# Designed miniproteins, single chains, continued (2), part 70

Each design is a single chain, and the fold is of that chain. pLDDT is the mean over its residues in the fold that is shown.

## One batch from the design tools (miniprotein)

Design m6426
Fold by ESMFold2-Fast:
Structure m6426 (fold): chain A 96 residues (1-96)
Amino acid sequence: MLWENPHAREVLYAVVEVSLLLMKVSIAKLAGDEEEKKKYLKEAIEQLERAVKLAREALKTLESEGAPQSVIDTVRQELRSLEQALEKVKEELEKL
């Protein structure tokens, strides 16, 4: 159901891309490389902003198409998680 909907699937791919970037931030942080950490934090902000926009557009499309409530609820939860991650990454960059 979720995987069969192209708009929901696109949001899930965006979440995977963001997760990989956040892993790179964590690796740079563990290595003590402040320049590399700052670079990946900036890249993560750009990717998160794109992912949030994508998730908002997908949610509107799913609601207009009358997608199953479980699919809508999942995309809405992913959007909230992406928005929270964006806020945290912005805060971490400001502390550098």
Scores: mean pLDDT 85

Design m6427
Fold by ESMFold2-Fast:
Structure m6427 (fold): chain A 87 residues (1-87)
Amino acid sequence: SFEEIKRKAIELAEEAVRLARETNMDPDLLAELEELRRRLEEASEEQLPGVIAGLILAVREAIAENADDPETVARLQAIREELEELR
């Protein structure tokens, strides 16, 4: 359902934000992830796929930024894969 997909997307966005804070990622990337989390909470059923797509792109950017940290990359890849399953 829309509500289940939205709830799961918000949970994954919150995980990405927590990980970004824990690993002291780029402040612009952290701000982008926090804005996407906010947009997910406000998203209608029609808007939700576009916001999820934006979050997937931001997580991919985070993976590239953390390429030298295999543990962080693995956690981000898990988040990305779960987001892809919502599409």
Scores: mean pLDDT 88

Design m6428
Fold by ESMFold2-Fast:
Structure m6428 (fold): chain A 67 residues (1-67)
Amino acid sequence: KREEVLRLAMKAAKAALDGDTESAIKYVDELAEVTGLRELAERAKKAIEDGNVDEFIRLLAEIVSRA
């Protein structure tokens, strides 16, 4: 579980930094499914849709810490 969470978070972060919003959202949805942290995942999706990469990365770190 922990390795899967870290893998998905790293993929989401890379997608966000590359400007690939669709892939970033996909990996965050997978993180929500694996961790059950749906509220944090929805906040992360809103942040990246708003173009706020810094907030997206912060929320990914929070998901990883709570998983």
Scores: mean pLDDT 84

Design m6429
Fold by ESMFold2-Fast:
Structure m6429 (fold): chain A 93 residues (1-93)
Amino acid sequence: MSIDELVDRLVELMRQVLPPELAAEFEARIRKIREKMKKSKDPDEQVEAALEIANLVREALDKADSLGIEIPDEAQREIGRLVEEILKLAEKK
């Protein structure tokens, strides 16, 4: 799996579990990070972008929880798995 494929799957899962407004905000912020990743060939900037994605996922899930939105355990596990895989690929030589 490429980072782009993992991020696409992450965005689709977030769209399914978050309210439309939160999902749209998350997708817009991810799009900005993707533009940075495509512009840079620096491995360190790829790692920074992957960490920014992980932080955005945490923020979105925290915001959903604060609004009383229940995200299924299965979805939370899959989201965590995708974030971990994105981070691993970004750190790959």
Scores: mean pLDDT 81

Design m6430
Fold by ESMFold2-Fast:
Order: structure tokens, then C-alpha cells, then sequence
Structure m6430 (fold): chain A 64 residues (1-64)
């Protein structure tokens, strides 16, 4: 069972992984990192608007 606070910390780790993947040009890993952030965001009970923001960021990374 993951607390909201723990889920938010996991999201920060996933965001760090996303940035590293983008710098390496590995957009597949960047996408997976944001998918992980979305999953933890849902577990933390974040609003759908915040979750959609994570999804959009992952899609935008693939275009760059």
C-alpha cells in the first residue's frame, strides 16, 4: 500500500529518469518514465488534469 506522499516521491524519481532519457535521446525510456509517473499519480489520487499533463509531456517528448 502506497501513501500519497510516497507516490509523489516516486513521481519525482520518474521525472528524473525522464530527463535523463531525453538527454540520452532515448525517447522510448522517456515515455516509460512518464507512464510510471501517471500510474503513481493515479495511486496518489491526483486530479485527472494533472494526470493528463504527464501523458501530454510523454507524447511531446517523442516528437522532439
Amino acid sequence: HMSKEEALKKIEVAKSQFEAAKEAGNYDLAREAYRTAVEYGRQAGLPDEEIERFEKAAKEAEKK
Scores: mean pLDDT 73

Design m6431
Fold by ESMFold2-Fast:
Structure m6431 (fold): chain A 84 residues (1-84)
Amino acid sequence: MEELLRLRRKLAEEIRARYADDPLLRGAAESAMALLLREGVDEEGIKRVLGPVTRLLLEAARSPDEAEARRLVAEAEALVREAV
């Protein structure tokens, strides 16, 4: 329990530092990391799918169509499940 919370904090700080200049990209990356950690994806899985999941969540955040945004989020969640 405590080790997972420490890992989440460390990864959140790294994401904030890396994407500080773009709040939408930072938000998408933080959401992607939260999904990956929640589903129990290991470090190698995170390294493989964090980029694609972040991109899908960023596209969802930028979409004016709520149905398309929901579809992109579902696709991101499917990639996270595939990485477990």
Scores: mean pLDDT 74

Design m6432
Fold by ESMFold2-Fast:
Structure m6432 (fold): chain A 69 residues (1-69)
Amino acid sequence: SAADLAELKRILEGILAAAEAGNVSAAKLGLQDLIKRFPQYREELEAALKAETAEELVAKVREILAKLS
């Protein structure tokens, strides 16, 4: 739904902020929680979890946010 999409985007923006601050652990915990809440986006969220650096994680989260526009 539109409400679910808006909530997903809001939480992803918070995850992006954590990743940009270099808090990879917090960002990945947030992604894991999102997979449980929004299983329809599991593939994209799991791909982001494979990021090995904060920079890769930022890039992947930004890509997901762009696709949700």
Scores: mean pLDDT 86

Design m6433
Fold by ESMFold2-Fast:
Structure m6433 (fold): chain A 95 residues (1-95)
Amino acid sequence: SSMEERRRKRGRELADLLAEGMAENYKKLIEEKGIEELSVTELAVAGDFFADVGADKELLEKILEELIKKGKIEVARNLARHSGLEEVFEELLKK
């Protein structure tokens, strides 16, 4: 049991470090290129990492807005549910 507990703890620590590193990389990509230059796949992946690390609500809102703009309503809705931003998503649909 102690070996499984140590393996699970190390797995979580590594997953958290990877998510944090990926979130920082996507944040830099958005700052350098502008959010409008990201593909749907890049936006969805960036959004998932931002949600996982509890990242800035403003970054998640910008990703939701851009996914809606690109016509990917269901991708945006799923990201909003996973990030707890369903109310923000509904507000963006009304704009």
Scores: mean pLDDT 81

Design m6434
Fold by ESMFold2-Fast:
Structure m6434 (fold): chain A 81 residues (1-81)
Amino acid sequence: SREAQVAALTARVDAAMRELAARAREINASEEDVQRLLQLFGEMLRAVHAFARGEISLEEAEARIAELEARARQVLDEAEA
């Protein structure tokens, strides 16, 4: 069902946000990098909501979330380098 798919996407985004936020704390990420991370988290949540409203397909939502997760990890990789 769409409800089950929304729950799965929400769980994925929640897990990613927890992982990335924990990593940001461990590396003492700058305020600027934290703000970039929060913007990406907002975009991930918007993708879940867009799917929940039927505005985008599941495939599009999964692709957007995967791309945003990769960008968020890149922000932290660059901050740690």
Scores: mean pLDDT 89

Design m6435
Fold by ESMFold2-Fast:
Formats: C-alpha cells, sequence, structure tokens
Structure m6435 (fold): chain A 73 residues (1-73)
C-alpha cells in the first residue's frame, strides 16, 4: 500500500530527527506532527491489521522517545 509506505518513510524521518543531537524543539515538533498525520491516514484508510499494528508499535516508541527528548530541552 502506498499509504503504508508513506507512513513507514515518515516514521524513518521522525527516527532520524529524534536521534539527531542537534535537532531543535521545532524540528522534533514538526516531525511528530507529520508522523501523527500520516498515522491517522493509515488508521482511517488501511485494512491490513498486521501492517497497522507494526506501524503503530514503531510510532508509539518514537513518540515516547521524542517526548523524552523534548522534556530535556
Amino acid sequence: SALVRRAEETLRELEKVVQDPSASVMEITKALFVATAEMTEVYLHSTDEAEIAALEERYKALVELARKKLAEL
């Protein structure tokens, strides 16, 4: 699914931003916003429960990592 591939790519970009020690609050916040929007599209329009579950697990882990990083900035 093109929708799932786009979400996967967006989560990879979020991962890069949260792993970058020079990333600003704005860069992290923007990456989170984009990832949340793409995951919302997956939840609304995808029918593959296994792919949704895998993306959701990765998304939740990255959101938690981003929240920890934002709390230390």
Scores: mean pLDDT 84

Design m6436
Fold by ESMFold2-Fast:
Structure m6436 (fold): chain A 85 residues (1-85)
Amino acid sequence: MPLSDEEVQEYVDLFGEAMRKEIKEKFPTASDEEISRRSGLVGDLMRSAIETANKYNDQDLLDKIRQAVEMLKEGKPISDVLKLL
């Protein structure tokens, strides 16, 4: 089933926040501007991917995105999660 607009926003926010957390852990001297820029780019890329999958009813990609979100909720690093997509 396609993701709702509310689910799309929730998923985009989760990917962005996971990236922000990983950058802070790996690069503790990174500026707030750099963290916001990088996490924003990841969020924008995920929004584009999810909206495209919804538009074309790509159930396989939507299922992978849902699995990735569950891995992020379990506390897995976003860098490892993105390798599985």
Scores: mean pLDDT 79

Design m6437
Fold by ESMFold2-Fast:
Structure m6437 (fold): chain A 100 residues (1-100)
Amino acid sequence: SAYTQQLIEEARELIESSEDLVEAIETVLRKLKADPRASALGIRSMELVLETVREHPEIPKETVIEMVELAIEAAYEPDVIKQIGLLLRVLGIDIDLRLS
């Protein structure tokens, strides 16, 4: 949706301009938690992004942006099975970072 794409672009700009990735992701997570339209699995996906950034402070911004886009898509995805698929993609990136 146009709203989802706008929110992704706003999050990208915040992450690219931020010197504190943890604070940037906490800001996005608070915005999702405040939105009654955001799915529980989308919020959980963003919580996983926050955990990943905390554990991997040297994570490239582009990787963080990819994970955040997936989490925002999950937050506004009406199909629960697609929400689960997006969460698993975020988890896959976290696992890949742990194995590298």
Scores: mean pLDDT 89

Design m6438
Fold by ESMFold2-Fast:
Structure m6438 (fold): chain A 84 residues (1-84)
Amino acid sequence: VPVITALRAVSENGVTTIGAVLSAPFSGSVDVYVNGKYAGKGTPIGDGRTWVARVDGGKPGDKVTVVATDEDGSDSASTTAQAA
């Protein structure tokens, strides 16, 4: 089961950049939601412990939710988008 240990979101000029860190290397899927609406998928960096996404939409103060899913289950985390 994935475990999200850190989540950060930054919105600037209608684009939201997300970084998520998992407790271990992860090879499942990461889905990004802005204000409850599906916005896109994350992409793994290096060993898959860190995942990044750049999605269209969002502004500072919006709720960003990330859902990490593999064969064993899912974990989710939410944060408030920060200004750049």
Scores: mean pLDDT 83

Design m6439
Fold by ESMFold2-Fast:
Structure m6439 (fold): chain A 87 residues (1-87)
Amino acid sequence: SIEEIEKEILRFLMEALARISDPEKADALIALVSESWKRILEALEKGDKEKAKEIIEELARTLKEQFPELAELADRFKERVIELIEK
């Protein structure tokens, strides 16, 4: 469900923020995740599961490029969100 996906995104964001000490990096992370969620939500509301999965793949890649310390967390997050989208 959309609610389960939103909860997973929030869970990821809270865990990721706990690992970032730099306030500027924290703000960038919040902005990136928030903008990506808005796009994912729009795709899901239109029933476009393939577009939603594409956006989450893009988000995970960007997260690993900009926040390499979060790489493993981003990959697990991606796998979990894709599982929820496919239900």
Scores: mean pLDDT 88

Design m6440
Fold by ESMFold2-Fast:
Structure m6440 (fold): chain A 98 residues (1-98)
Amino acid sequence: EKVYKAMNLFQEAALELVEAMRAAGLPQELIDRVRKIAADTFIKVQFALANNDLETAKIWLKEGGDEMIALAESAGLTEQAKRIREKVDEALKLIDEA
């Protein structure tokens, strides 16, 4: 199902960002913020999907993605921010096609 593929892409984007931040020696506090954004977004999107509310799922996924992109950019991880944007855009398209 396309919505589950979308969630996997979002989780991959979050995991890759966490790994990039660790590799760059960034503070644990910043890494924990990314993990919290990803977890909160996942819970909200899962709740929307359980109610067959694809539009709300898409809104929450976009919001969580934008927050992760902003953190990546503020940390100077420009290439990671671009990769997150690409994965989130793909995930949103998958939800639209569902």
Scores: mean pLDDT 85

Design m6441
Fold by ESMFold2-Fast:
Structure m6441 (fold): chain A 62 residues (1-62)
Amino acid sequence: SEEIERARRELEEHLERAHELEAQAEAAASDKEKQRELILESASETVKAIGAAAEAVALERE
């Protein structure tokens, strides 16, 4: 189903973005304010990934 494929793509995209932001935060160790912002943005992307995963599971069960 296209909806399940979309939810799985959104999960993958948000996980990839979270990973990229986490790596950027590690690279920004000399700038504590920027590092904090990147960590919070990574956490936000992780929450979105969890939402997409929940939707994919719900769609697969219907």
Scores: mean pLDDT 84

Design m6442
Fold by ESMFold2-Fast:
Structure m6442 (fold): chain A 77 residues (1-77)
Amino acid sequence: MLAELKELIERGREALKNKDWELYKEVAKKLFLIELKSASEEEIEQIVKELEANAASLDPKQQLYADALLEAIEELK
């Protein structure tokens, strides 16, 4: 468990160094999938509502994380 998390973090840092935002987003999505395994369906629904409510005020980096999180939630369904 911890070893897989560490590998994903290291790959994310390499993607960031290479300015590979697509790969960085994919790594973030995989990290969210691991986190969401512990979340209930109600908690996931609440996260989606909060992301939609704050969509207009997100910075580009926050928007990238929000997109990755939404894609992870969609894949989990």
Scores: mean pLDDT 73

Design m6443
Fold by ESMFold2-Fast:
Structure m6443 (fold): chain A 88 residues (1-88)
Amino acid sequence: MEEEKIKKEIEELLEEIDKEFQEIIARIDAGAPVSELRARLEELKKKVDELLELMKKNNHPYYDDLKKQLDGAIQQLEARIAELEAKE
């Protein structure tokens, strides 16, 4: 029961994280204000932290690989937002 609940929570968080990544990219392409992009990025970071903590607590075999991938993706978004801010 608990293992099934944890798997469902991980799947739901992964879907939410993917959706938020796509929304941030779409908002960047649409020329959204840097303040909006930063707020969305902070929300994304919170969801990523929740996912990684859940995976770490349950000794998930993909924790290290997924953490590296998500950290890299967040760094790329931060760099894009910083570049947009520098052009203002």
Scores: mean pLDDT 82

Design m6444
Fold by ESMFold2-Fast:
Structure m6444 (fold): chain A 99 residues (1-99)
Amino acid sequence: MEIDLTDASNFDANGTVTVKAGEKVTIRVRNPSDRPVRVEVELLKDGKIVARYEAEVAPGETAEFEFEVKEPGDYTLRVRLTDPDGRVAELELPIKVEK
């Protein structure tokens, strides 16, 4: 499954995303600004970080993060964008993993 977050200034909070255990999930984060941003992607289960990725994304670039969730359950995907002035934008997206 692909989760496309192509607008860092306009995150799509379209409710719960459902994936199957063992499927690869690709997260795409685009930087639409004229400045570099730091992107952090965290996957949480029961309040614990189970996977974490980070990248610096140049102006107009898209970062791709791929992960596999093998255990069914309820997860939260957290995406943080930090600009060069230290301003942070954060999105949390519920992810349901089923067998």
Scores: mean pLDDT 74

Design m6445
Fold by ESMFold2-Fast:
Structure m6445 (fold): chain A 128 residues (1-128)
Amino acid sequence: MFLERIKKRLEEGVEKAKAEKDPQKMVETLKQALFDVSLEVHFRVVMGELTPEDVLEIGKLIAEILLKFAEEHFSPETVERIKEVIDKYLKEMEEAVKKGDVWRAYEALERFLLEVHKIFEEEAKKRA
């Protein structure tokens, strides 16, 4: 199942990021893992291999992993901001599922990853 592969690759990326002592390098390592996952999801959507429900499940999995990472490394205020971004984009993916629109679900996932990454970069700069 592709979800197990995505989970494994994200968990490996997070472990590599945690090994970085420099906050900027930590965020860059995490960005690379998210980019690799985003590319695989994009290609599978293009090939018609994913449903909107599949994209939502991927979004939930990524949200869980990223929230745990943020709770370990960032301030409570930043964690709350990440929770708000998660809630916003998971809701957009759920609406795409209701409409049967896999491309809208994927677009919501892509925007989710971009907004979370911006928060992570901002937090890393404050700690540099």
Scores: mean pLDDT 82

Design m6446
Fold by ESMFold2-Fast:
Structure m6446 (fold): chain A 63 residues (1-63)
Amino acid sequence: EEEKKQAELEKFRIELLKKMRDEVNKYLADNPDISLDDYIAFVQELRKKMNEELKKKEKELEA
């Protein structure tokens, strides 16, 4: 029921956060001299993708 859906959504959110952390770490490793502005732009793009994935998952669980 609703509690199960929320538990699945929270688990999915945690997995997305772990994926974002890994992508940030990889990006920084590949670009050690990256500017702060470029770093911020990259993080903002990842956050946008995460929010879109969360919305898709939420719709899937409500369908």
Scores: mean pLDDT 80

Design m6447
Fold by ESMFold2-Fast:
Structure m6447 (fold): chain A 80 residues (1-80)
Amino acid sequence: GVTLSDAEFQALRDATIARVREQAARLKREYPQYAERVDQLLDEILARIGRAESPLELTKEEFRFLAELVDIELEARQAE
């Protein structure tokens, strides 16, 4: 726990939300057949980001979400 203002932490949370939404939107454009699964994962990660209490927790949730998107992409590629 380092000294970070509420405004700075909120800015980090907002930036994290923007990035995960963009990654979800990009994957849904590339693989529309997985849109429902991507939306479910996005809903879950947004709830977890909303409960995060530190920059480290925001980073961990973002990386977890990106890993889940990679799993979907690998599944899509195997179906090809």
Scores: mean pLDDT 85

Design m6448
Fold by ESMFold2-Fast:
Structure m6448 (fold): chain A 76 residues (1-76)
Amino acid sequence: MKEAEEEARRFVEEHRAEIEEALLAAGVAPEKIPEVLELIEKALAYELLAEAEPEKREEYLKLAQQYVAKAAEIAA
């Protein structure tokens, strides 16, 4: 988990400006962007775990989808 979290964090950090612009273009309020980014990072970490551990793929994808749903709720 920690390795996937670190990789997800690096990815989000490297693409922060692009992700922020995409969220703003989608109508997400600027004050909510940091929280949405945190949830996206968590979802990405579980997606990476699903790819690394095929035996638990479905479990990790469900967790990733849960964080995507939370991000969408906050973004609304």
Scores: mean pLDDT 79

Design m6449
Fold by ESMFold2-Fast:
Structure m6449 (fold): chain A 74 residues (1-74)
Amino acid sequence: MPLVRLTLAPLSEEEAELVVDLLEEQYGVTLSEEEREALIKYLSSHPASLLVSEEVGEKLKETLKAKVELEPIP
């Protein structure tokens, strides 16, 4: 699958929770409660850049709109 670079502005805790939920669903992984809380705290406090599938990137852009930028990987 093609990958895209996803740039996230600092999220609200609710928005960060949505991102974590989507990543769990798309990658078929289950985070521990502690891992989930740590990731939510990080995403709500800091801008983040991720390499994700185009499908995941588009879903996050649809959900978070102005807080998400997608760049194709050259």
Scores: mean pLDDT 77

Design m6450
Fold by ESMFold2-Fast:
Structure m6450 (fold): chain A 98 residues (1-98)
Amino acid sequence: SAEDERRKRILAALTSAAVMLEKLKEGLSEEEAIKIAREKYEELMRRLDELTLEELEQMAREAIERSGASPETIASVASMLAGVDEEEALEALKRILE
């Protein structure tokens, strides 16, 4: 459905944002971290029809845990990287982390 596709896009954005924050934590430059995160987002977007919501939620959860970043920071970065609504991204984070 259109709602499921929207949710998958948000989860792909959150996963990619978390990957960016993990790479920054590892000492990569902002430029390199953004490039890696955008590539991850493009990869997931190409695979949206192949990935279930459950699989994307699991991928997002794992990436968020590795990043160690706050939900607010992840939502802000997801908005920056993928143009998703920051409030909608934060609401999705609350659903998958609890």
Scores: mean pLDDT 88

Design m6451
Fold by ESMFold2-Fast:
Structure m6451 (fold): chain A 80 residues (1-80)
Amino acid sequence: SSIKKKLEELIERAEKVAKEFDNQKALEYVKEARKKLEKEDLESAIKYLEKAVDEISGYNPIKAEELRKELEKIKKELKK
């Protein structure tokens, strides 16, 4: 689905940012988000991605805010 594609794109973007700052905790959350997405568990994937974004916010608040805005758009689309 388009939602799954957008969520995978956000996971990829969060992973790239986490790798750029060597944020191991954010990378662990990204890995869990991907694992949940593979199981079609969109709700859990979103929760782990939110945790990854929260970790990124400690290192790069601007990129974290960009990711958070995209994640909120996905959450709204999922409820439509």
Scores: mean pLDDT 83

Design m6452
Fold by ESMFold2-Fast:
Structure m6452 (fold): chain A 81 residues (1-81)
Amino acid sequence: MKLSSLEILERLIEKLRAESDDPGVAAAVAGLEQEIAEWKAEGIEPSIEQVRNAVRMMADLTLDAAQAAWLEAEFDRILAE
């Protein structure tokens, strides 16, 4: 894989912003951006598993079941590339 864990998450955020204007998705994006900022500020390079867990947590907290499934599917699609 050519992308780092943070780059995968940044690509997910870019795609979510391009494909959705839903307030719940915007809240999930804001939460993920805070996670990226915190990891970078602390000098932490997260694992793919840590990034996946953050995505799942944001989906569970801010989205309905269909939107959460969509967000997780988009992450898995980016990860598979």
Scores: mean pLDDT 78

Design m6453
Fold by ESMFold2-Fast:
Structure m6453 (fold): chain A 96 residues (1-96)
Amino acid sequence: MIKKIEEVAELILKDREEGLERVVELSEAGEGQVAMAAILYAALKEAGLEEEARRFVEAIVNNEILPEEKQKELLKIVGEKAEELIRRAIELRAAR
């Protein structure tokens, strides 16, 4: 799961449209949690928060709950970017 999240996130960072097409495919296949994790990982890495991105993915894979304060901090930093990526993925899905 971690490798799949990282591969999709790297695609979003390298080629946004190709990466978001992959996100749409994962969502349609019932892997929406992996798709969302990839968006959040890409947003955190783009913000220069690579260690936070790694910790976030590890927490998801291990089914661990991040402290509420840390969740709020990460959402404050990447929320707008993640929302932008989600909106674009929805547009791409609607265009199919």
Scores: mean pLDDT 74

Design m6454
Fold by ESMFold2-Fast:
Structure m6454 (fold): chain A 60 residues (1-60)
Amino acid sequence: KKKADQEAVAQFDKIIEESKSYEEMLEKLEELYKVASEEQKPTIEAFLEGVKLAIKAAGE
């Protein structure tokens, strides 16, 4: 895939490994989204939606 997509995926993998909760993942992903390039934003937005759904499913 494109390097931008690969970098976004690598950053998300690190966030998953470093985060102790879905809430912490959400916070780190929101920070990443603010700094991300336009090419990376759609991929990061998809990750954000996934984490939000996981938080809902876990019952907070």
Scores: mean pLDDT 76

Design m6455
Fold by ESMFold2-Fast:
Structure m6455 (fold): chain A 71 residues (1-71)
Amino acid sequence: FSEEGREYAIRALEKNLARGLTSLSSAALRALGADVERVTGDRELAAFIRELGAQHESIPLEELRARIAAG
C-alpha cells in the first residue's frame, strides 16, 4: 500500500475513534475503501478494505488500524 493511502485511512479511523465508535460496519468499510481510492488513488488499499468489508459484518477499529498499518 502507499504511505499516503495508509495515512489517509488511519486518520479516518482515528476520527471515528475520537467520535466514540469502536467498530466499522461492512457498509462503512465499503465507503472508506471508496474514499481511499478517490482521495489517494491507492487501489490496492481500497481493494483490501473492501475485501475486509465482504468478510466481516463489522470489524473493531483497533484491529482494522493494525491490519492497515501492517500492510
Scores: mean pLDDT 78

Design m6456
Fold by ESMFold2-Fast:
Structure m6456 (fold): chain A 60 residues (1-60)
Amino acid sequence: MDKEIEDVRRRIREVERRLARLARGDPSDFDTQVDIGVLETALAVLRTVLRILERKKREA
Protein backbone atom coordinates (compact mmCIF):
# COMPACT_ATOMS: atom_id res chain seq x y z
CA MET A 1 0.00 0.00 0.00
CA ASP A 2 2.68 2.59 0.94
CA LYS A 3 4.63 1.90 -2.27
CA GLU A 4 1.48 2.37 -4.36
CA ILE A 5 0.75 5.69 -2.59
CA GLU A 6 4.31 6.92 -3.24
CA ASP A 7 4.15 5.80 -6.90
CA VAL A 8 0.87 7.73 -7.41
CA ARG A 9 2.39 10.83 -5.73
CA ARG A 10 5.39 10.59 -8.08
CA ARG A 11 3.10 10.39 -11.13
CA ILE A 12 1.11 13.40 -9.88
CA ARG A 13 4.36 15.43 -9.65
CA GLU A 14 5.31 14.38 -13.21
CA VAL A 15 1.93 15.47 -14.62
CA GLU A 16 2.11 18.79 -12.69
CA ARG A 17 5.57 19.48 -14.17
CA ARG A 18 4.29 18.75 -17.71
CA LEU A 19 1.28 21.05 -17.16
CA ALA A 20 3.58 23.85 -15.92
CA ARG A 21 5.69 23.48 -19.09
CA LEU A 22 2.62 23.61 -21.37
CA ALA A 23 1.29 26.67 -19.49
CA ARG A 24 4.41 28.58 -20.66
CA GLY A 25 3.36 27.98 -24.29
CA ASP A 26 0.87 29.85 -26.48
CA PRO A 27 -2.52 29.82 -24.66
CA SER A 28 -4.37 30.45 -27.95
CA ASP A 29 -3.01 27.23 -29.52
CA PHE A 30 -5.80 24.63 -29.78
CA ASP A 31 -3.41 21.65 -29.57
CA THR A 32 -1.86 23.08 -26.39
CA GLN A 33 -5.35 23.55 -24.87
CA VAL A 34 -6.25 19.91 -25.70
CA ASP A 35 -2.97 18.63 -24.19
CA ILE A 36 -3.60 20.68 -21.03
CA GLY A 37 -7.15 19.26 -20.79
CA VAL A 38 -5.88 15.67 -21.16
CA LEU A 39 -3.20 16.18 -18.48
CA GLU A 40 -5.67 17.92 -16.12
CA THR A 41 -8.01 14.91 -16.51
CA ALA A 42 -5.12 12.51 -15.81
CA LEU A 43 -4.19 14.59 -12.73
CA ALA A 44 -7.79 14.45 -11.41
CA VAL A 45 -7.86 10.64 -11.85
CA LEU A 46 -4.48 10.24 -10.09
CA ARG A 47 -5.61 12.45 -7.19
CA THR A 48 -8.80 10.37 -6.84
CA VAL A 49 -6.74 7.13 -6.81
CA LEU A 50 -4.44 8.64 -4.15
CA ARG A 51 -7.42 9.53 -1.92
CA ILE A 52 -8.85 6.00 -2.28
CA LEU A 53 -5.50 4.38 -1.41
CA GLU A 54 -4.97 6.68 1.60
CA ARG A 55 -8.52 5.93 2.83
CA LYS A 56 -7.97 2.16 2.47
CA LYS A 57 -4.71 2.46 4.43
CA ARG A 58 -6.54 4.31 7.25
CA GLU A 59 -9.38 1.71 7.28
CA ALA A 60 -6.96 -1.23 7.43
Scores: mean pLDDT 79

Design m6457
Fold by ESMFold2-Fast:
Structure m6457 (fold): chain A 99 residues (1-99)
Amino acid sequence: MAAEELIKLLEEGKLTDEQLRELLEKLNVGQSVIDYLIKNKDNEKVRKYLIALAKLLIALEKGDKEEAEKAIREALEILKEMLGVPDEKVEEVLKEMLE
């Protein structure tokens, strides 16, 4: 699966800005969040968040609802730690990701 290669490229810091944008757009991530993640792609916490989003994409492609929910929760937890934002703003970002 191409998605396993995505995780490897993310772990190695070799994923291009174009590949990151495509991944995030497939997950319906808002443009402001995409721009933030691309700008900060070399940050270790951002990389962990992107890996969680890649896992979400894999789960969605497989139709695995349990793995998709797990990946969303993992991504949300990392996002809280990374941004230091109130729960209300994290909830807004999560809603954008799910739509």
Scores: mean pLDDT 70

Design m6458
Fold by ESMFold2-Fast:
Structure m6458 (fold): chain A 98 residues (1-98)
Amino acid sequence: GPGAQRAAAQVQESALKGGEEGLGPAQFRESALAVGDERMGKFAEEAMKQGLNVAAAEYVGEAVRKGLEEGLGPEQVGESALKVGGDAKAAREAAEEG
């Protein structure tokens, strides 16, 4: 729904900014793991190791979108945002709308 897309976009934006500000592969992996997606976490970690910040942020955003579509709660989305230096409350509120 619209809330899932908005929450995913917010976490992706936070991840992109976090990568620009010096967050590394471990934080991107942890962000995807917070929403239960170990595969996307590994892809995001590898992209960050290669300096592919946009691709890494997209993998984290995809993990959030998939998690919400599979019934994950707003709390896990907030944790995902926090791992990449984002606003946990804003991400949680977007997820609650969906």
Scores: mean pLDDT 85

Design m6459
Fold by ESMFold2-Fast:
Structure m6459 (fold): chain A 92 residues (1-92)
Amino acid sequence: SLVSREVAAALLLIGGIISAEQGDLEAAVEDAEAAAELAKELAEETGNKEYEKASELAKKGAEYAKKGDLEEAIKKLKEAMKYLLKGAREVE
C-alpha cells in the first residue's frame, strides 16, 4: 500500500539521520538513497510534487553524507521528512 511505502521511507530517513549523527557515513548514505528511491516511486505513482521534493532532498542528503558534511546531510534529510509528510496527508 502507499501507506506502507510512506512508513518505510520515513523510517529510512530517520535511520539516515541517526547514522549521520553517529558519524556512520556508509549507513547514512545507504538509508538516504533508499528513502530517495521510495519517495521517487511514490511521486511517480501519485503525481504528488511533495514526494518528488522529498526524493530530491533525500538524494542531496546522501550527497552531503558522501562528502562528510554530516550537519548539512542531517538538515536535508529532516527537510525531506517534512515534504514526505506533506505528501502523505493527501493519500488515504
Scores: mean pLDDT 85

